# Designed miniproteins, single chains, continued (2): the designs that were tried, part 89

Each design is a single chain, and the fold is of that chain. pLDDT is the mean over its residues in the fold that is shown.

## One batch from the design tools (miniprotein)

Design m7106
Fold by ESMFold2-Fast:
Structure m7106 (fold): chain A 79 residues (1-79)
Amino acid sequence: SKAAEIALAREIADELVRRGLMTPEEGARFVALVEAGENIFDSLDRVLTEAGKSPEDIRRAVSIAVGLVLRSIGDQIDS
């Protein structure tokens, strides 16, 4: 659902901010793009690229986001 996707985007933003891979402002922009109907990974790549993050930092952020997406799917299956 859209609500579940937005909740997941908030969890991703919070984790990436906590790890220093994005600022709170970048996290808020990422969540806003997902709320507007953008794909999580496209929104993440856009925000980090526009913020001038290195390709290595973008790859790290995407890897973390993939892990959180897979965990969310696993939690839905295990419940």
Scores: mean pLDDT 84

Design m7107
Fold by ESMFold2-Fast:
Structure m7107 (fold): chain A 78 residues (1-78)
Amino acid sequence: MVARTERLLDAIEEQIKILSKSDAPKEVILRELNNLRDTLEQLRRQVAERFSGEVKARLLARIAANQKAIDALIAEIS
């Protein structure tokens, strides 16, 4: 479970990086960023429900950092 969550976060972080450098139309980039934001919110709820202690704190902090990065990128592009 932890390894799967970490692998998903790695994939999300890589996708954010790709989108930040993408030559795609703004509408496409914004749609993909909103989809990632929704995915992270679902993941946050799952982590809050399924984990405890240090692991939960670490994963929630990483999710929060990625949510902040997406929000910043949306604001920059919009």
Scores: mean pLDDT 85

Design m7108
Fold by ESMFold2-Fast:
Order: sequence, then structure tokens, then C-alpha cells
Structure m7108 (fold): chain A 69 residues (1-69)
Amino acid sequence: MSEFNQRLATELKKELLKRGYPGMVAYMQAQVVLYLLEDQKLSPEQTIEQLRTIDPLTAEALEKALEKL
């Protein structure tokens, strides 16, 4: 597993928590992003694009997480 992908997922979880998401939901969204990055082999940018069509709020949080890395 990529260290970068782990950091990105961790920063996403922090962003979602700051936005008032329950801990379990923030954790599940971070795991979905890890699945897309590691198992589906998507880039961060591709992952953001896919999420934007189905979960635009998580996509925005992921963009902010990526800016912090």
C-alpha cells in the first residue's frame, strides 16, 4: 500500500470530521477512497472525478485533503 495513498485517506477523514461527518461515516468514506486508489488503481485526480458525480461533498473534501499533502 502506498504511503501517499494512506496519508491522503487520513487527511480526507480529518476533513470530513471537521465538516461534521460522524466518525463511522468519515472512516467508511476514507476506506472507499483507499479502495479506488489501491484496488482500482485510480490516480487521486481520477478518484476525485468519479466521486464528483455520485458524492460531490466527499469529492470536495478529498480535493482539500490533497492540497494539504
Scores: mean pLDDT 85

Design m7109
Fold by ESMFold2-Fast:
Structure m7109 (fold): chain A 75 residues (1-75)
Amino acid sequence: NMDQAKKYLQLGVKYAMDGDLEKAYEYFKKAAEYASKAGNTALATAAQAAADKLKEGASGEEAIETFHVTQERLR
């Protein structure tokens, strides 16, 4: 379900930018889950890396950067 993965990714980025790191974490996790179910391993890995970064206490900006760097590295 790539449409659901993209929707949750957009919500994760939105909440990370808004400073709602708890919601950002949950939506990045959901994006990773649905990307994995859709067979998009690169998107799933990048979204999970962003979620893990937030769990470690990183800022929303750092989580978004981690997502982009991880996704680019897997291309």
Scores: mean pLDDT 84

Design m7110
Fold by ESMFold2-Fast:
Structure m7110 (fold): chain A 94 residues (1-94)
Amino acid sequence: SMEEIKELLEILKKTLEEVIGKLPEELAKQVRELMEKIEEAVKNKDYETAIELLREAILLLVKEALRNRDNPELTNIALSLAIEFQEILDKLEE
């Protein structure tokens, strides 16, 4: 449902605003840019682009978690964000 996708995007945006200050600056910038592009793609009903951007965001966050396994706070934040992006991806692929 498009309404469910919009609700999940709004939830993710709120989560991101709460945790953004705990992320490395470059990662925070990349996640924000991907979020903006995903929102625009969904608004334009360009679901193929939205799916690719969601996959990029998930991969970015999982790679960051794997690189920082010795930092539990960063790993948990990155994986939690990846899960929220994955939930949106799953709804778009239904």
Scores: mean pLDDT 88

Design m7111
Fold by ESMFold2-Fast:
Structure m7111 (fold): chain A 80 residues (1-80)
Amino acid sequence: SRRERAKQRLEEWKKLAEELQKIYDENGLEAFAKFIYERIKDEPYPDAAFAAILHAYSLVRELTDEEVEKLRELFEKLRK
């Protein structure tokens, strides 16, 4: 079902969140945003995929409101 696929995708993104934390810690926020974009750019619902990845990452590390806003801005620029 769609619900089961969404849960499985969230678990996959949770595992990806550990790699994302490493990228952010070593290379910063812009590299983090670009890595996410490259992963999801071909997804049928990239905005939903981006939100789900941020949600999964927040289970490992809490992002500040400023970091979330900056990531949204960077993602919009990458999509244009």
Scores: mean pLDDT 73

Design m7112
Fold by ESMFold2-Fast:
Structure m7112 (fold): chain A 60 residues (1-60)
Amino acid sequence: MVLTGTFKVTHQTGVTWVVVNTETGEKLILDKLSSDGYYTGINTKTNEVYQIPGSNIILP
């Protein structure tokens, strides 16, 4: 599923970003490896997997 909205990076490791949806406050862990301009994100509460467009991510 492609997730809509804007995501701000709050924390990072060498391989992941922790992002927060600026509208909902939902937290996701993103893999830094992209495919076709999308990043794989996992919701920290539900463990649901989403695809997030790179254009929707506010990098640090």
Scores: mean pLDDT 79

Design m7113
Fold by ESMFold2-Fast:
Structure m7113 (fold): chain A 82 residues (1-82)
Amino acid sequence: AALERWRELTPEEVLRIGDMLAEKFREAGLPEAAERARQIARDWAKVPGLYLGRLEIREENGRPVVRMDYGERETLEALLAA
């Protein structure tokens, strides 16, 4: 299935993604955009199942390396249906 490796993100995970985006905007010199990114993440964290994430674990030098992809469910479903 197209979404078999994806799971619903928790509110805490959505908020962390918002913080990561805010950090990128702050580094780009856009503090208003950074605050807006956090505000949007707070609002969307209240909607169950709106965001999906996928975790992949790889091994490098005997250590697990974790990679995470994420997206809105509707956007991912549209992309995977194309």
Scores: mean pLDDT 72

Design m7114
Fold by ESMFold2-Fast:
Structure m7114 (fold): chain A 64 residues (1-64)
Amino acid sequence: MLNPEEVRKALTELAKKYGPKKIVEMPADEVLEELERLGLSPETLEFLRKQDIKTAKDIIDLVL
């Protein structure tokens, strides 16, 4: 199941690491791998992989 708070927290950490401009341009495969490294649940990752996600911006729009 999707946990929006988990995703928001992880995206905030990625924005601190890479900067917001680089994050919004990051390809879906790369952002999902970074979220997995940050400890997102397998259920949340599977849910995101089923969405039409091209970049981290699509994930942000989905959860925010």
Scores: mean pLDDT 76

Design m7115
Fold by ESMFold2-Fast:
Structure m7115 (fold): chain A 66 residues (1-66)
Amino acid sequence: DRRGELGKERQEELSKLPSAEAARAYVAKELGIDPSGLTGDDLVLALAERERERAARRRELLEALR
């Protein structure tokens, strides 16, 4: 299960979706890409990587505000 790479909030959102297809569409929409050429695992990993980058940037901004 590739959801382990995602943050808690995103995992909860995915858990509320009724199907794997709905989860795939949700992730693709968040990334702004067409899901038709990718597996669900590929999309989840791509989203997880994007969220890790976002978290790192947020940390840098918070450190600057201290």
Scores: mean pLDDT 65

Design m7116
Fold by ESMFold2-Fast:
Structure m7116 (fold): chain A 83 residues (1-83)
Amino acid sequence: SLKELLEKQIEMVEELEKKAKEEGDELMTEFYRRVKEVYEKAIKENLSKEETEKLLKEEGLKFVKEMEEKGIDIANGEEVEEG
């Protein structure tokens, strides 16, 4: 079922988040955490595959904009605000 597929996606994303955190990759850790939240919401609200994919894209764009507002330029790979 779609729910079982989404639950497997959550497990995979949790492993990726854990690895990113162990490597000190704060950006990827936060990204995977947000992706997980989208899948959890999709299960909770019984979203369709298309609605879930749309939500993932919207949250991805929102993440990029929020990081840019914090001085992190993801589009240019430029580090801003080091310690």
Scores: mean pLDDT 76

Design m7117
Fold by ESMFold2-Fast:
Structure m7117 (fold): chain A 80 residues (1-80)
Amino acid sequence: MEKREKTLKVIKAVNKLSKEKGDVLDLSEIAKEAGLSPSTVKRILEENGWAKVEGRKARIDPIATTSYMMNLVAEELEEE
C-alpha cells in the first residue's frame, strides 16, 4: 500500500527529469528528485516496466511512463 505513494513519487520524478534529460536517466538523480533511495527507485522502475536498469542508469520507456500518467489523469476525470 505504501508502495503506491512511492510509485507516484518515482513516476513524477521520471516525468520531470525525462522532459529535461531524455530517456536515459541516472538512478541517483531520480532518487533525489523522488526523495527515495536508488535501490527503491530501481525496484519500482523494474516492477512497473518503466525502465531497464543498467548499472546506475535507467533506460526509461516513455510510452510506459506516459501511459501510467495518462491513466492517473483519466482516474481523476472519470468516476470510479
Scores: mean pLDDT 76

Design m7118
Fold by ESMFold2-Fast:
Structure m7118 (fold): chain A 66 residues (1-66)
Amino acid sequence: SPETERKAAIEFAAFAIRQAGEQFDRVLALRKAGVDQSTIDAEAASLQQQNLDAIRSYLAALDARV
């Protein structure tokens, strides 16, 4: 139903926002600690992959529940 789809979209958006916030905080902490840009870039790439895997897992869990 449109209401169920809207609820799922809101829950997914909330999850994605939380993940982005955590990644931002980690990158900011590395910059504050004086870590070099090449190391920060490598860590950011790793965090991006972890975020994609988390999104995939979230979607798979939703599909299994429906």
Scores: mean pLDDT 76

Design m7119
Fold by ESMFold2-Fast:
Structure m7119 (fold): chain A 92 residues (1-92)
Amino acid sequence: DEKRRRLAELLRRATREVAALLPEELAGPFIEVGEELARAIAAGEAVSPEVRARWEEVGTAAEAYLAGDPEALARAEAIERRAAEEGAEVVA
């Protein structure tokens, strides 16, 4: 399904862009769990509870880190907004 592949590609891009704002110890895990989510989306498979839990854990750590840097936080929010807008267009 082209829509699923497009959504997966969008998630991969957004994940890499946000990871560029993070230190190496957070960027690696963030990219890894993002890739697992993107793979599941592309395949039309259910995301496992463990992958969802890791995404939430790594996401929380990334948010906590970015909260200390208003400029980086603003860039991350812009990345998320763009990804949401493009995702809405894909499913429309």
Scores: mean pLDDT 83

Design m7120
Fold by ESMFold2-Fast:
Structure m7120 (fold): chain A 94 residues (1-94)
Amino acid sequence: SMEEIGELLDELERLARRLAVERRLSDEAIQAIETKLGQLAKLVKDPNASFEEVKKAAEELRALLDEHVPADDPLLQRIRALLEEILKKLEEAS
């Protein structure tokens, strides 16, 4: 449901902000992540956006995070799982 997807987006935003603070990312990196989070949230809520557009935005956010933290980072692994859950629920709703 869109309500469940909204809750997953809120959790994604919380985890991404937590990662940025705990891993001491630069102000530039934080701003880039906030921008990508906003783009993803907008596309998820847009009834005219395709699943492919949302998937691309999620992949871009993940790639940005991968530039700043190790692939085995526990918070990054949780964020990846959350992105996959959002995409799965959107595909099932389509």
Scores: mean pLDDT 85

Design m7121
Fold by ESMFold2-Fast:
Structure m7121 (fold): chain A 82 residues (1-82)
Amino acid sequence: MDSDLENARELAEFARRLLKEGKYDEAIAALEGAARHLKAAGLTEAAEKVLELVRKARAEKDKEEQGKLIEEAIRVILEAVK
């Protein structure tokens, strides 16, 4: 449980770094990993919200809007693991 929450936090921080580097697909993949760890920790609603946001981000054609969706998913993860 604690290791899953820590892994989710680390992946959210990694996704933020990737986003700053313009690595949008890699950031989305890191967020999908974080959602799996949230589910393993029993935070199912937070995991579902993250997966909803990453699905929208994958479908988004505008990079600025994609970045906003990625940032929102990062916020959901960090709020869930506080």
Scores: mean pLDDT 87

Design m7122
Fold by ESMFold2-Fast:
Structure m7122 (fold): chain A 78 residues (1-78)
Amino acid sequence: SFEETVEALLAAARAGDEAAKAALRLIVLQLVHENDLERAARILAELRRVDPAFADEVLAVLRSTHPEAAARIEALLA
């Protein structure tokens, strides 16, 4: 399932797997494209617990590419 895939990637990211972090970034970007901002925010919140600097880089990409979605995600993270 989607949730099982995200959980497995988060576990790998916690273990230091850079490819897993990259995959999670792509999933967040895809969810933003689909306007699934609540799910994108939940994954980004978990990424912030694993790697705050990486999560901030993902959010910076979102601000550049999807500024309105980024603002809404930031509100959901507050």
Scores: mean pLDDT 87

Design m7123
Fold by ESMFold2-Fast:
Structure m7123 (fold): chain A 91 residues (1-91)
Amino acid sequence: MEELERKLEEAKKRVEEIKKEGTEKYPKEYRLEVLREYTLYALKVAILRKEEIPGMTDFHVEALREIVELLEAGASLEELRERQQRIADRF
């Protein structure tokens, strides 16, 4: 738990630095990597705190776990969007 919180804080700090200093100072690839890390740890923390999040159902938690697994396997944000479209078409 503490390790995930530290990683989330570090990723959030990097996002804040990019916003504060300006995106032009950072390559696009670096900005996407920082955003990907932030997203991964934010989702992991959200899953751990699921009972504290209003409107979070078991279905939502399951979907978030699948997204985390894909990100850990090296999936791109584009691949995640394609998967989300497939789920939306189903429901």
Scores: mean pLDDT 73

Design m7124
Fold by ESMFold2-Fast:
Structure m7124 (fold): chain A 57 residues (1-57)
Amino acid sequence: MEKKKEELKKAAERAKELVDSGLITPEQAVDRLAEQFGVSKEEAEKILKEAGIEVKS
């Protein structure tokens, strides 16, 4: 099964908490997720939007 998608969703939920707390920007969340999982920024933005982060970068 697609374990990578599950881990991406968990990372996105954590990133949302950091963005909501003002510790990082949505753009920094995209960059971190893309780097950590080796996915494109577009894919990272998509997953973060599914988690409820508004990304405009």
Scores: mean pLDDT 76

Design m7125
Fold by ESMFold2-Fast:
Structure m7125 (fold): chain A 91 residues (1-91)
Amino acid sequence: MQAARQAAFALLKETRPDELAEVRRLEAEAREAQEAGDLESAYKLGIEALRLLKAALEAALAETTDPAVQAALQELIAEAEEAIAELEKKL
C-alpha cells in the first residue's frame, strides 16, 4: 500500500504540480498561524489546503486506470474528507 500511495503522490506531482504547490503554501501559512497562536486562522487555512488537495486527488483519480493507484487515491480522498470534518468541528 505504501508503494501505491507513493505512486499516487508522484502522479499528482506530474499532473497537478501547481495545485500541489498551492497546497504546500497553504500548509506553511497554517503552520505560521498555529505558531502565532491564531488557531482559528490555522484551522481555516488547513481546511482550504485539504479541500484543494482533495480536488487534485479526485482529478488524478479520473485520469488513472491502475487499480492500486485508484485505491490509494480513494483512501487519500477519504482521509482528506475526515481531516476536513475534524477541523470544521473545531471552528
Scores: mean pLDDT 84

Design m7126
Fold by ESMFold2-Fast:
Structure m7126 (fold): chain A 110 residues (1-110)
Amino acid sequence: AKKLAEEAVKAALEGRDEEAMALLEELIRREHLEEAAEAVVKAIYEYLKKNLEELGDNAPEFAKYVYKAVKEKDKKKQEEYYKKALELMIEAFRELHERMKEAEREAALA
């Protein structure tokens, strides 16, 4: 889980969208959606903790909340931002999982 999440985050940040998507799909296939989402949020948190200047204005909302969590000095607010990022990531992974199931159904009919 952790290594796949870290590789997926790195691929996405480097603009390797196809590789990032393939790694995220593999992570979702191997893990429960909540565990997959937590692994990705944690990987983004660890990455942004080391590379604070790499988040652009058009970054996804979950990434913005992870960035806020990294920069926040108040532990309670940091935990609230992290939790919000996790909730948004779980929702995004749920949508991706449904799209993957539909693609698998279409492939089975071909």
Scores: mean pLDDT 73

Design m7127
Fold by ESMFold2-Fast:
Structure m7127 (fold): chain A 100 residues (1-100)
Amino acid sequence: MLSLEEFEARVNELLAEISEIFRKYKAGELSFEEAVEKLKEVFERLIEVLREAGADEAVIERMEELRNKEIKTLEELEEVVKQALALVYGTLHRMRRAEA
């Protein structure tokens, strides 16, 4: 089972990857389709991190729904990322309360 410190470290690494994907997309280094594919790969790794951290099954199911959602626009991509981050931060907040 993942510790709070390990969870925070792995989440921070994956958040940095999400930021880099958006940076490369905005710079024209990635197509929209490539950015979506790379973000879905990061989401798969976030799901694994959440499972290792003992996140609620409802959180895992919502993350899997977001990962499998068809994304056709930048607005849809940004909304999916926003919802995924809310689930990740919610899990982190619950873990921090348990450790306090």
Scores: mean pLDDT 84

Design m7128
Fold by ESMFold2-Fast:
Structure m7128 (fold): chain A 63 residues (1-63)
Amino acid sequence: SERVAQGVRDAALLGGLSEEEAEALARLTREGRMSPDQADAAGVAGAAGDTALARAILERVLA
């Protein structure tokens, strides 16, 4: 899940979240607290540079 965690971290940074928030999301991904669908979608959005989608996914995980 390290590859997925990296993608989520990149998506968080693209979404305008802080480095601390990005690290927290990567940790949640490694611990399995982020669903596979959420992690995958966030990674795809980050890779595509879709800031709005990345932010929406990350806000749902942080809620």
Scores: mean pLDDT 70

Design m7129
Fold by ESMFold2-Fast:
Structure m7129 (fold): chain A 64 residues (1-64)
Amino acid sequence: VAVLLELLKSADEDTAIKAVAALSKLPQGKQLLEEALKDPAVPHFVKGFAKMVLQDLEAGKTPP
């Protein structure tokens, strides 16, 4: 869990996106992604992607 949160802060876009996807599969993934949105160290593009994933989780749709 902590490792995935650190990967969200990565300068590598592919790594950060994969970390968001991995967090979304955890039982508390929604809460963890909401916390990531509040973290100023997380890049804006990662926050945008996390917001999109949170909407999909709330709608009951699994990302492909």
Scores: mean pLDDT 73

Design m7130
Fold by ESMFold2-Fast:
Structure m7130 (fold): chain A 66 residues (1-66)
Amino acid sequence: SDKEESLRIAQDELDRLQKQYDDTSRQYSISSSDPVRSSILQGRRDQLLQDVRDSQGGVRAIRDSI
C-alpha cells in the first residue's frame, strides 16, 4: 500500500533528523569553551528540534490514516 511506503519514508526521515539532533547536541555539549561554535550549534539544535517535532507529527498523521 502507498500509505505503508509513505510511513516507511517518513520514519526513515525522522530517524535521520533524530540522529542529526543527537550529533549536534553532543557537539554543543563539548563546545562550551568556544562561544562562536556554541552559538551556531545551539541555533542548529533548535532548528533540528523543530524539524523532529514536525516529522513526528507527519509520522503520526500517516499512521493514523492506515
Scores: mean pLDDT 85

Design m7131
Fold by ESMFold2-Fast:
Structure m7131 (fold): chain A 61 residues (1-61)
Amino acid sequence: NKEEARELTKKALEIAEYLVKNNEKELAIDILKKALETIKLFAPEDTESIEELEKKIKELE
């Protein structure tokens, strides 16, 4: 379900940005990795969401 995967991705990115602003970078990375794992399992065809999450994780590492 690409629509639900995209909404989950947007929410995860928003939460991660909020955590980074509060000096919770490690927690932000963990949340993004969990979201990425979830999307790869139930919506692997959503390459846009996968790439966006992977890019954000790499930027924060």
Scores: mean pLDDT 82

Design m7132
Fold by ESMFold2-Fast:
Structure m7132 (fold): chain A 133 residues (1-133)
Amino acid sequence: MEELAKELNEIIKKNVGKIAFGIALYDLTVEEMEALIELGHEIARALRGEPIDKERVKKGVETLEKLVERHPSPELQELLDAAKAFYEDPSKAEELLRKVIEATKSKDPLVQAVASLILIGVLEELGVPIKNP
């Protein structure tokens, strides 16, 4: 867990500028960013065997659907499909997290920003510091 948290934190630190760029370039709203972060919170809760808030997961799925419509890409579609599977079955949390981590490696700034926002939510819920000062 601690080693995984360290690796995930390094991914976020590396991608901070790309996250900001993707947000600006594709006009991600504060509401859309919050929905993606909250989806990450629910992934972390499911991984701990805790009950998930299905309304928060649904909002994350709906946000991903809108982003796929605005910017169709196979990588965004894979995240959407995994998020829909997670909404129906919380045991799919680990598979969704794996796809989120892979999506942070995308050369598409929107895909990197979306995946990184979800990953920030995962780290926040696990109580892992995203940045050291």
Scores: mean pLDDT 79

Design m7133
Fold by ESMFold2-Fast:
Structure m7133 (fold): chain A 87 residues (1-87)
Amino acid sequence: MSKVTDLRDLSLEEARKLLEEKYPDFEIKEVVVREEEFTYPNFRGLALKSLGFKPGDRVLVGIKKGVDELSAILSTDPNTVRFFLVG
């Protein structure tokens, strides 16, 4: 099962609205995948690369409210963190 949901058929605004309605207990954040994050050995860049993201991809990340970002990114639980590729 992919940890990433492909929502590229939706605009960023439409995807964000859908996710805020579907996951009301999650904080939805926009992340632009930067080329530098794939060049230097940092945890965030390695996590994004392992999920199949590419430099320049726009991603919405759903993080359960009250959970810090690092703990969420380390989580394997879809009730704590979800990743969405947007168009």
Scores: mean pLDDT 69

Design m7134
Fold by ESMFold2-Fast:
Structure m7134 (fold): chain A 94 residues (1-94)
Amino acid sequence: SLEEFLEDVRKFLTTFFKVDEKVIEAILKDIEERLKRYPELLNYHSGTIEDIVRVMVALIEGKKVEEIRKEYDSSEQTKALMKYIEKIEEELKK
């Protein structure tokens, strides 16, 4: 479900990136709005870190999960996610 995915994203961000709570809330709001437009992406969520990252990268890049699997290795997925987090942090500084 959307709620379960957002909870998993919160836990993932809190555990691995240790960004400010304000940044986490902004990311969750943005991801929720993207998922409301593309709810089929939730079908790829199994609760694993790998699936959380792939779904997030698919949402932020505006691509299908299968395109992310084919075109993005784990390093490229991590880089895309880190750039996205940095962009949200910069937007909150304004």
Scores: mean pLDDT 82

Design m7135
Fold by ESMFold2-Fast:
Structure m7135 (fold): chain A 70 residues (1-70)
Amino acid sequence: MSLSQQQYEALKVLKEMTKKAEELKKQGKLSDEQLQKFAEVLLTVSNKIFRGEPIDVEEVRKKLQEILES
């Protein structure tokens, strides 16, 4: 199955933000609550990608960034 350009870019954002979250977790700078919220967004976006639903890549980036900074 071919992905749309937006879906492909969304996957790239998920990879980038996951790496950032892993680094923050290693430094003890993420709470369990932040990790849970981050995982819920990852699951939601991944489901949208696999269902072929439209994705706002910049909204996804902003939402994940806000969770990591909260």
Scores: mean pLDDT 79

Design m7136
Fold by ESMFold2-Fast:
Structure m7136 (fold): chain A 58 residues (1-58)
Amino acid sequence: MTAEEVFKRYEEYKKKYNNKSEISGKEADIVLPESGKLVSKEDYIKYRKTAKPVDPKK
């Protein structure tokens, strides 16, 4: 993927989540601890699943 495509995707995620957080509340924004950037809820869920050693097989 080109850098422009990555930025485009990121902007869509930011707009999608940021818009919802504004409607629900400014406190409902998700920020990555490393970068401090706002991401979509889908991206955050994936991030958490990777960082969490949780097996849903139980």
Scores: mean pLDDT 49

Design m7137
Fold by ESMFold2-Fast:
Structure m7137 (fold): chain A 75 residues (1-75)
Amino acid sequence: SPPSREEVLLLAEMTVLIGGLYYSIKMYKKNPDQSKKDYNILEKNAKEILPKLTDEKMKNKMQKEINEAKKAIDE
């Protein structure tokens, strides 16, 4: 079914957070310490949005992106 206005806004926020997580991974090679700090901030923000997502597939996608970013940064 088509998303609600609230779901569209949450999707926008999720998209920005995923982009930030991707950026932190990409920067890890040049500045690991800063990348880890950036990841921690983004993970905290992502965990705050996670319970607001009503669609289970969106929740799983967000959790997967967090886990993949953590694995790339922590090894």
Scores: mean pLDDT 75

Design m7138
Fold by ESMFold2-Fast:
Structure m7138 (fold): chain A 100 residues (1-100)
Amino acid sequence: SEKEKLIIKLQVLFLSMASEMYLVSRSLDPENQQKLLAIVDESRDLLNRFLRGEISFEEFVSKMNELMAQANTVIPDEKVRQLLELMMNQIIELAGQVSS
């Protein structure tokens, strides 16, 4: 179904973002590495709760934006922050289509 295709695209895009955040974490000090990896884990849990219908699209967007703001405080590279923001915006767009 079209919804199943959107869910697969959403999951693949999330894995790409998580992979990028994991690679970035390797260049950070131990404290900031732990913070960024915790944000990745919380983001994954939010996505899974959204896909299970346990939270609304509006709550998913709000909480994802909060997590991205936290990630931006520990990522020093402006270009990396811009890439992750673009990926997050695409995740939100696909999630909106899934919720429709």
Scores: mean pLDDT 89

Design m7139
Fold by ESMFold2-Fast:
Structure m7139 (fold): chain A 77 residues (1-77)
Amino acid sequence: SRGREAVEALRAATDPAERAAHANRAVSAIVELLEKGDIEGAREGAELLREALTEAGHEQAAEQLYQVLEEMIKEAE
């Protein structure tokens, strides 16, 4: 899925600036999945993004982004 691919790119990034760019791309990919009606793919992407950001030490940002994405997913259902 696009969400999974975007998060995998984030995890593979070693440069902090590139990691931030990949995180933004992952959010965009998840939103695009919601726009296309792929609720399951968006949920998977949001969970993987939360995990990746938490592993990178950005736990607070991970929780905030996950909450926003989860609310969007629930509204799209």
Scores: mean pLDDT 78

Design m7140
Fold by ESMFold2-Fast:
Structure m7140 (fold): chain A 120 residues (1-120)
Amino acid sequence: MAEATPEQKAYIAEANRLADELTALRAAGAPDEEIAKVYARAVALSLAYDIGQERNAVLKLTKEEIEVKEDGTVVLVSEFLDETNNEKITITIEVRLEPDPEDPSRRVPVFKIKIEVKPA
């Protein structure tokens, strides 16, 4: 196996932490909005990591805002600074849990994702 970089190790550690949190919340029967928040953070983390790798840059989280809409949709807005290119990357994740078509006793995340890049 190839040696993981410090950046890869940090990403894997946080991804595992979010996965454990998601498992614990589902086991506890937590509200859909709490589960959706963890999904939103996991997807934002994965996208930020991928974008950083493509840009050969480390993205620094500068702002995180969370809104829960009346219908239970969670909107996460994460702003990252790419100091290498002096650009701001905004990742917006909208997520809602819906009944699984194959097993309506389960709830699955449905995502809408928007990524914006602007000069910092």
Scores: mean pLDDT 80

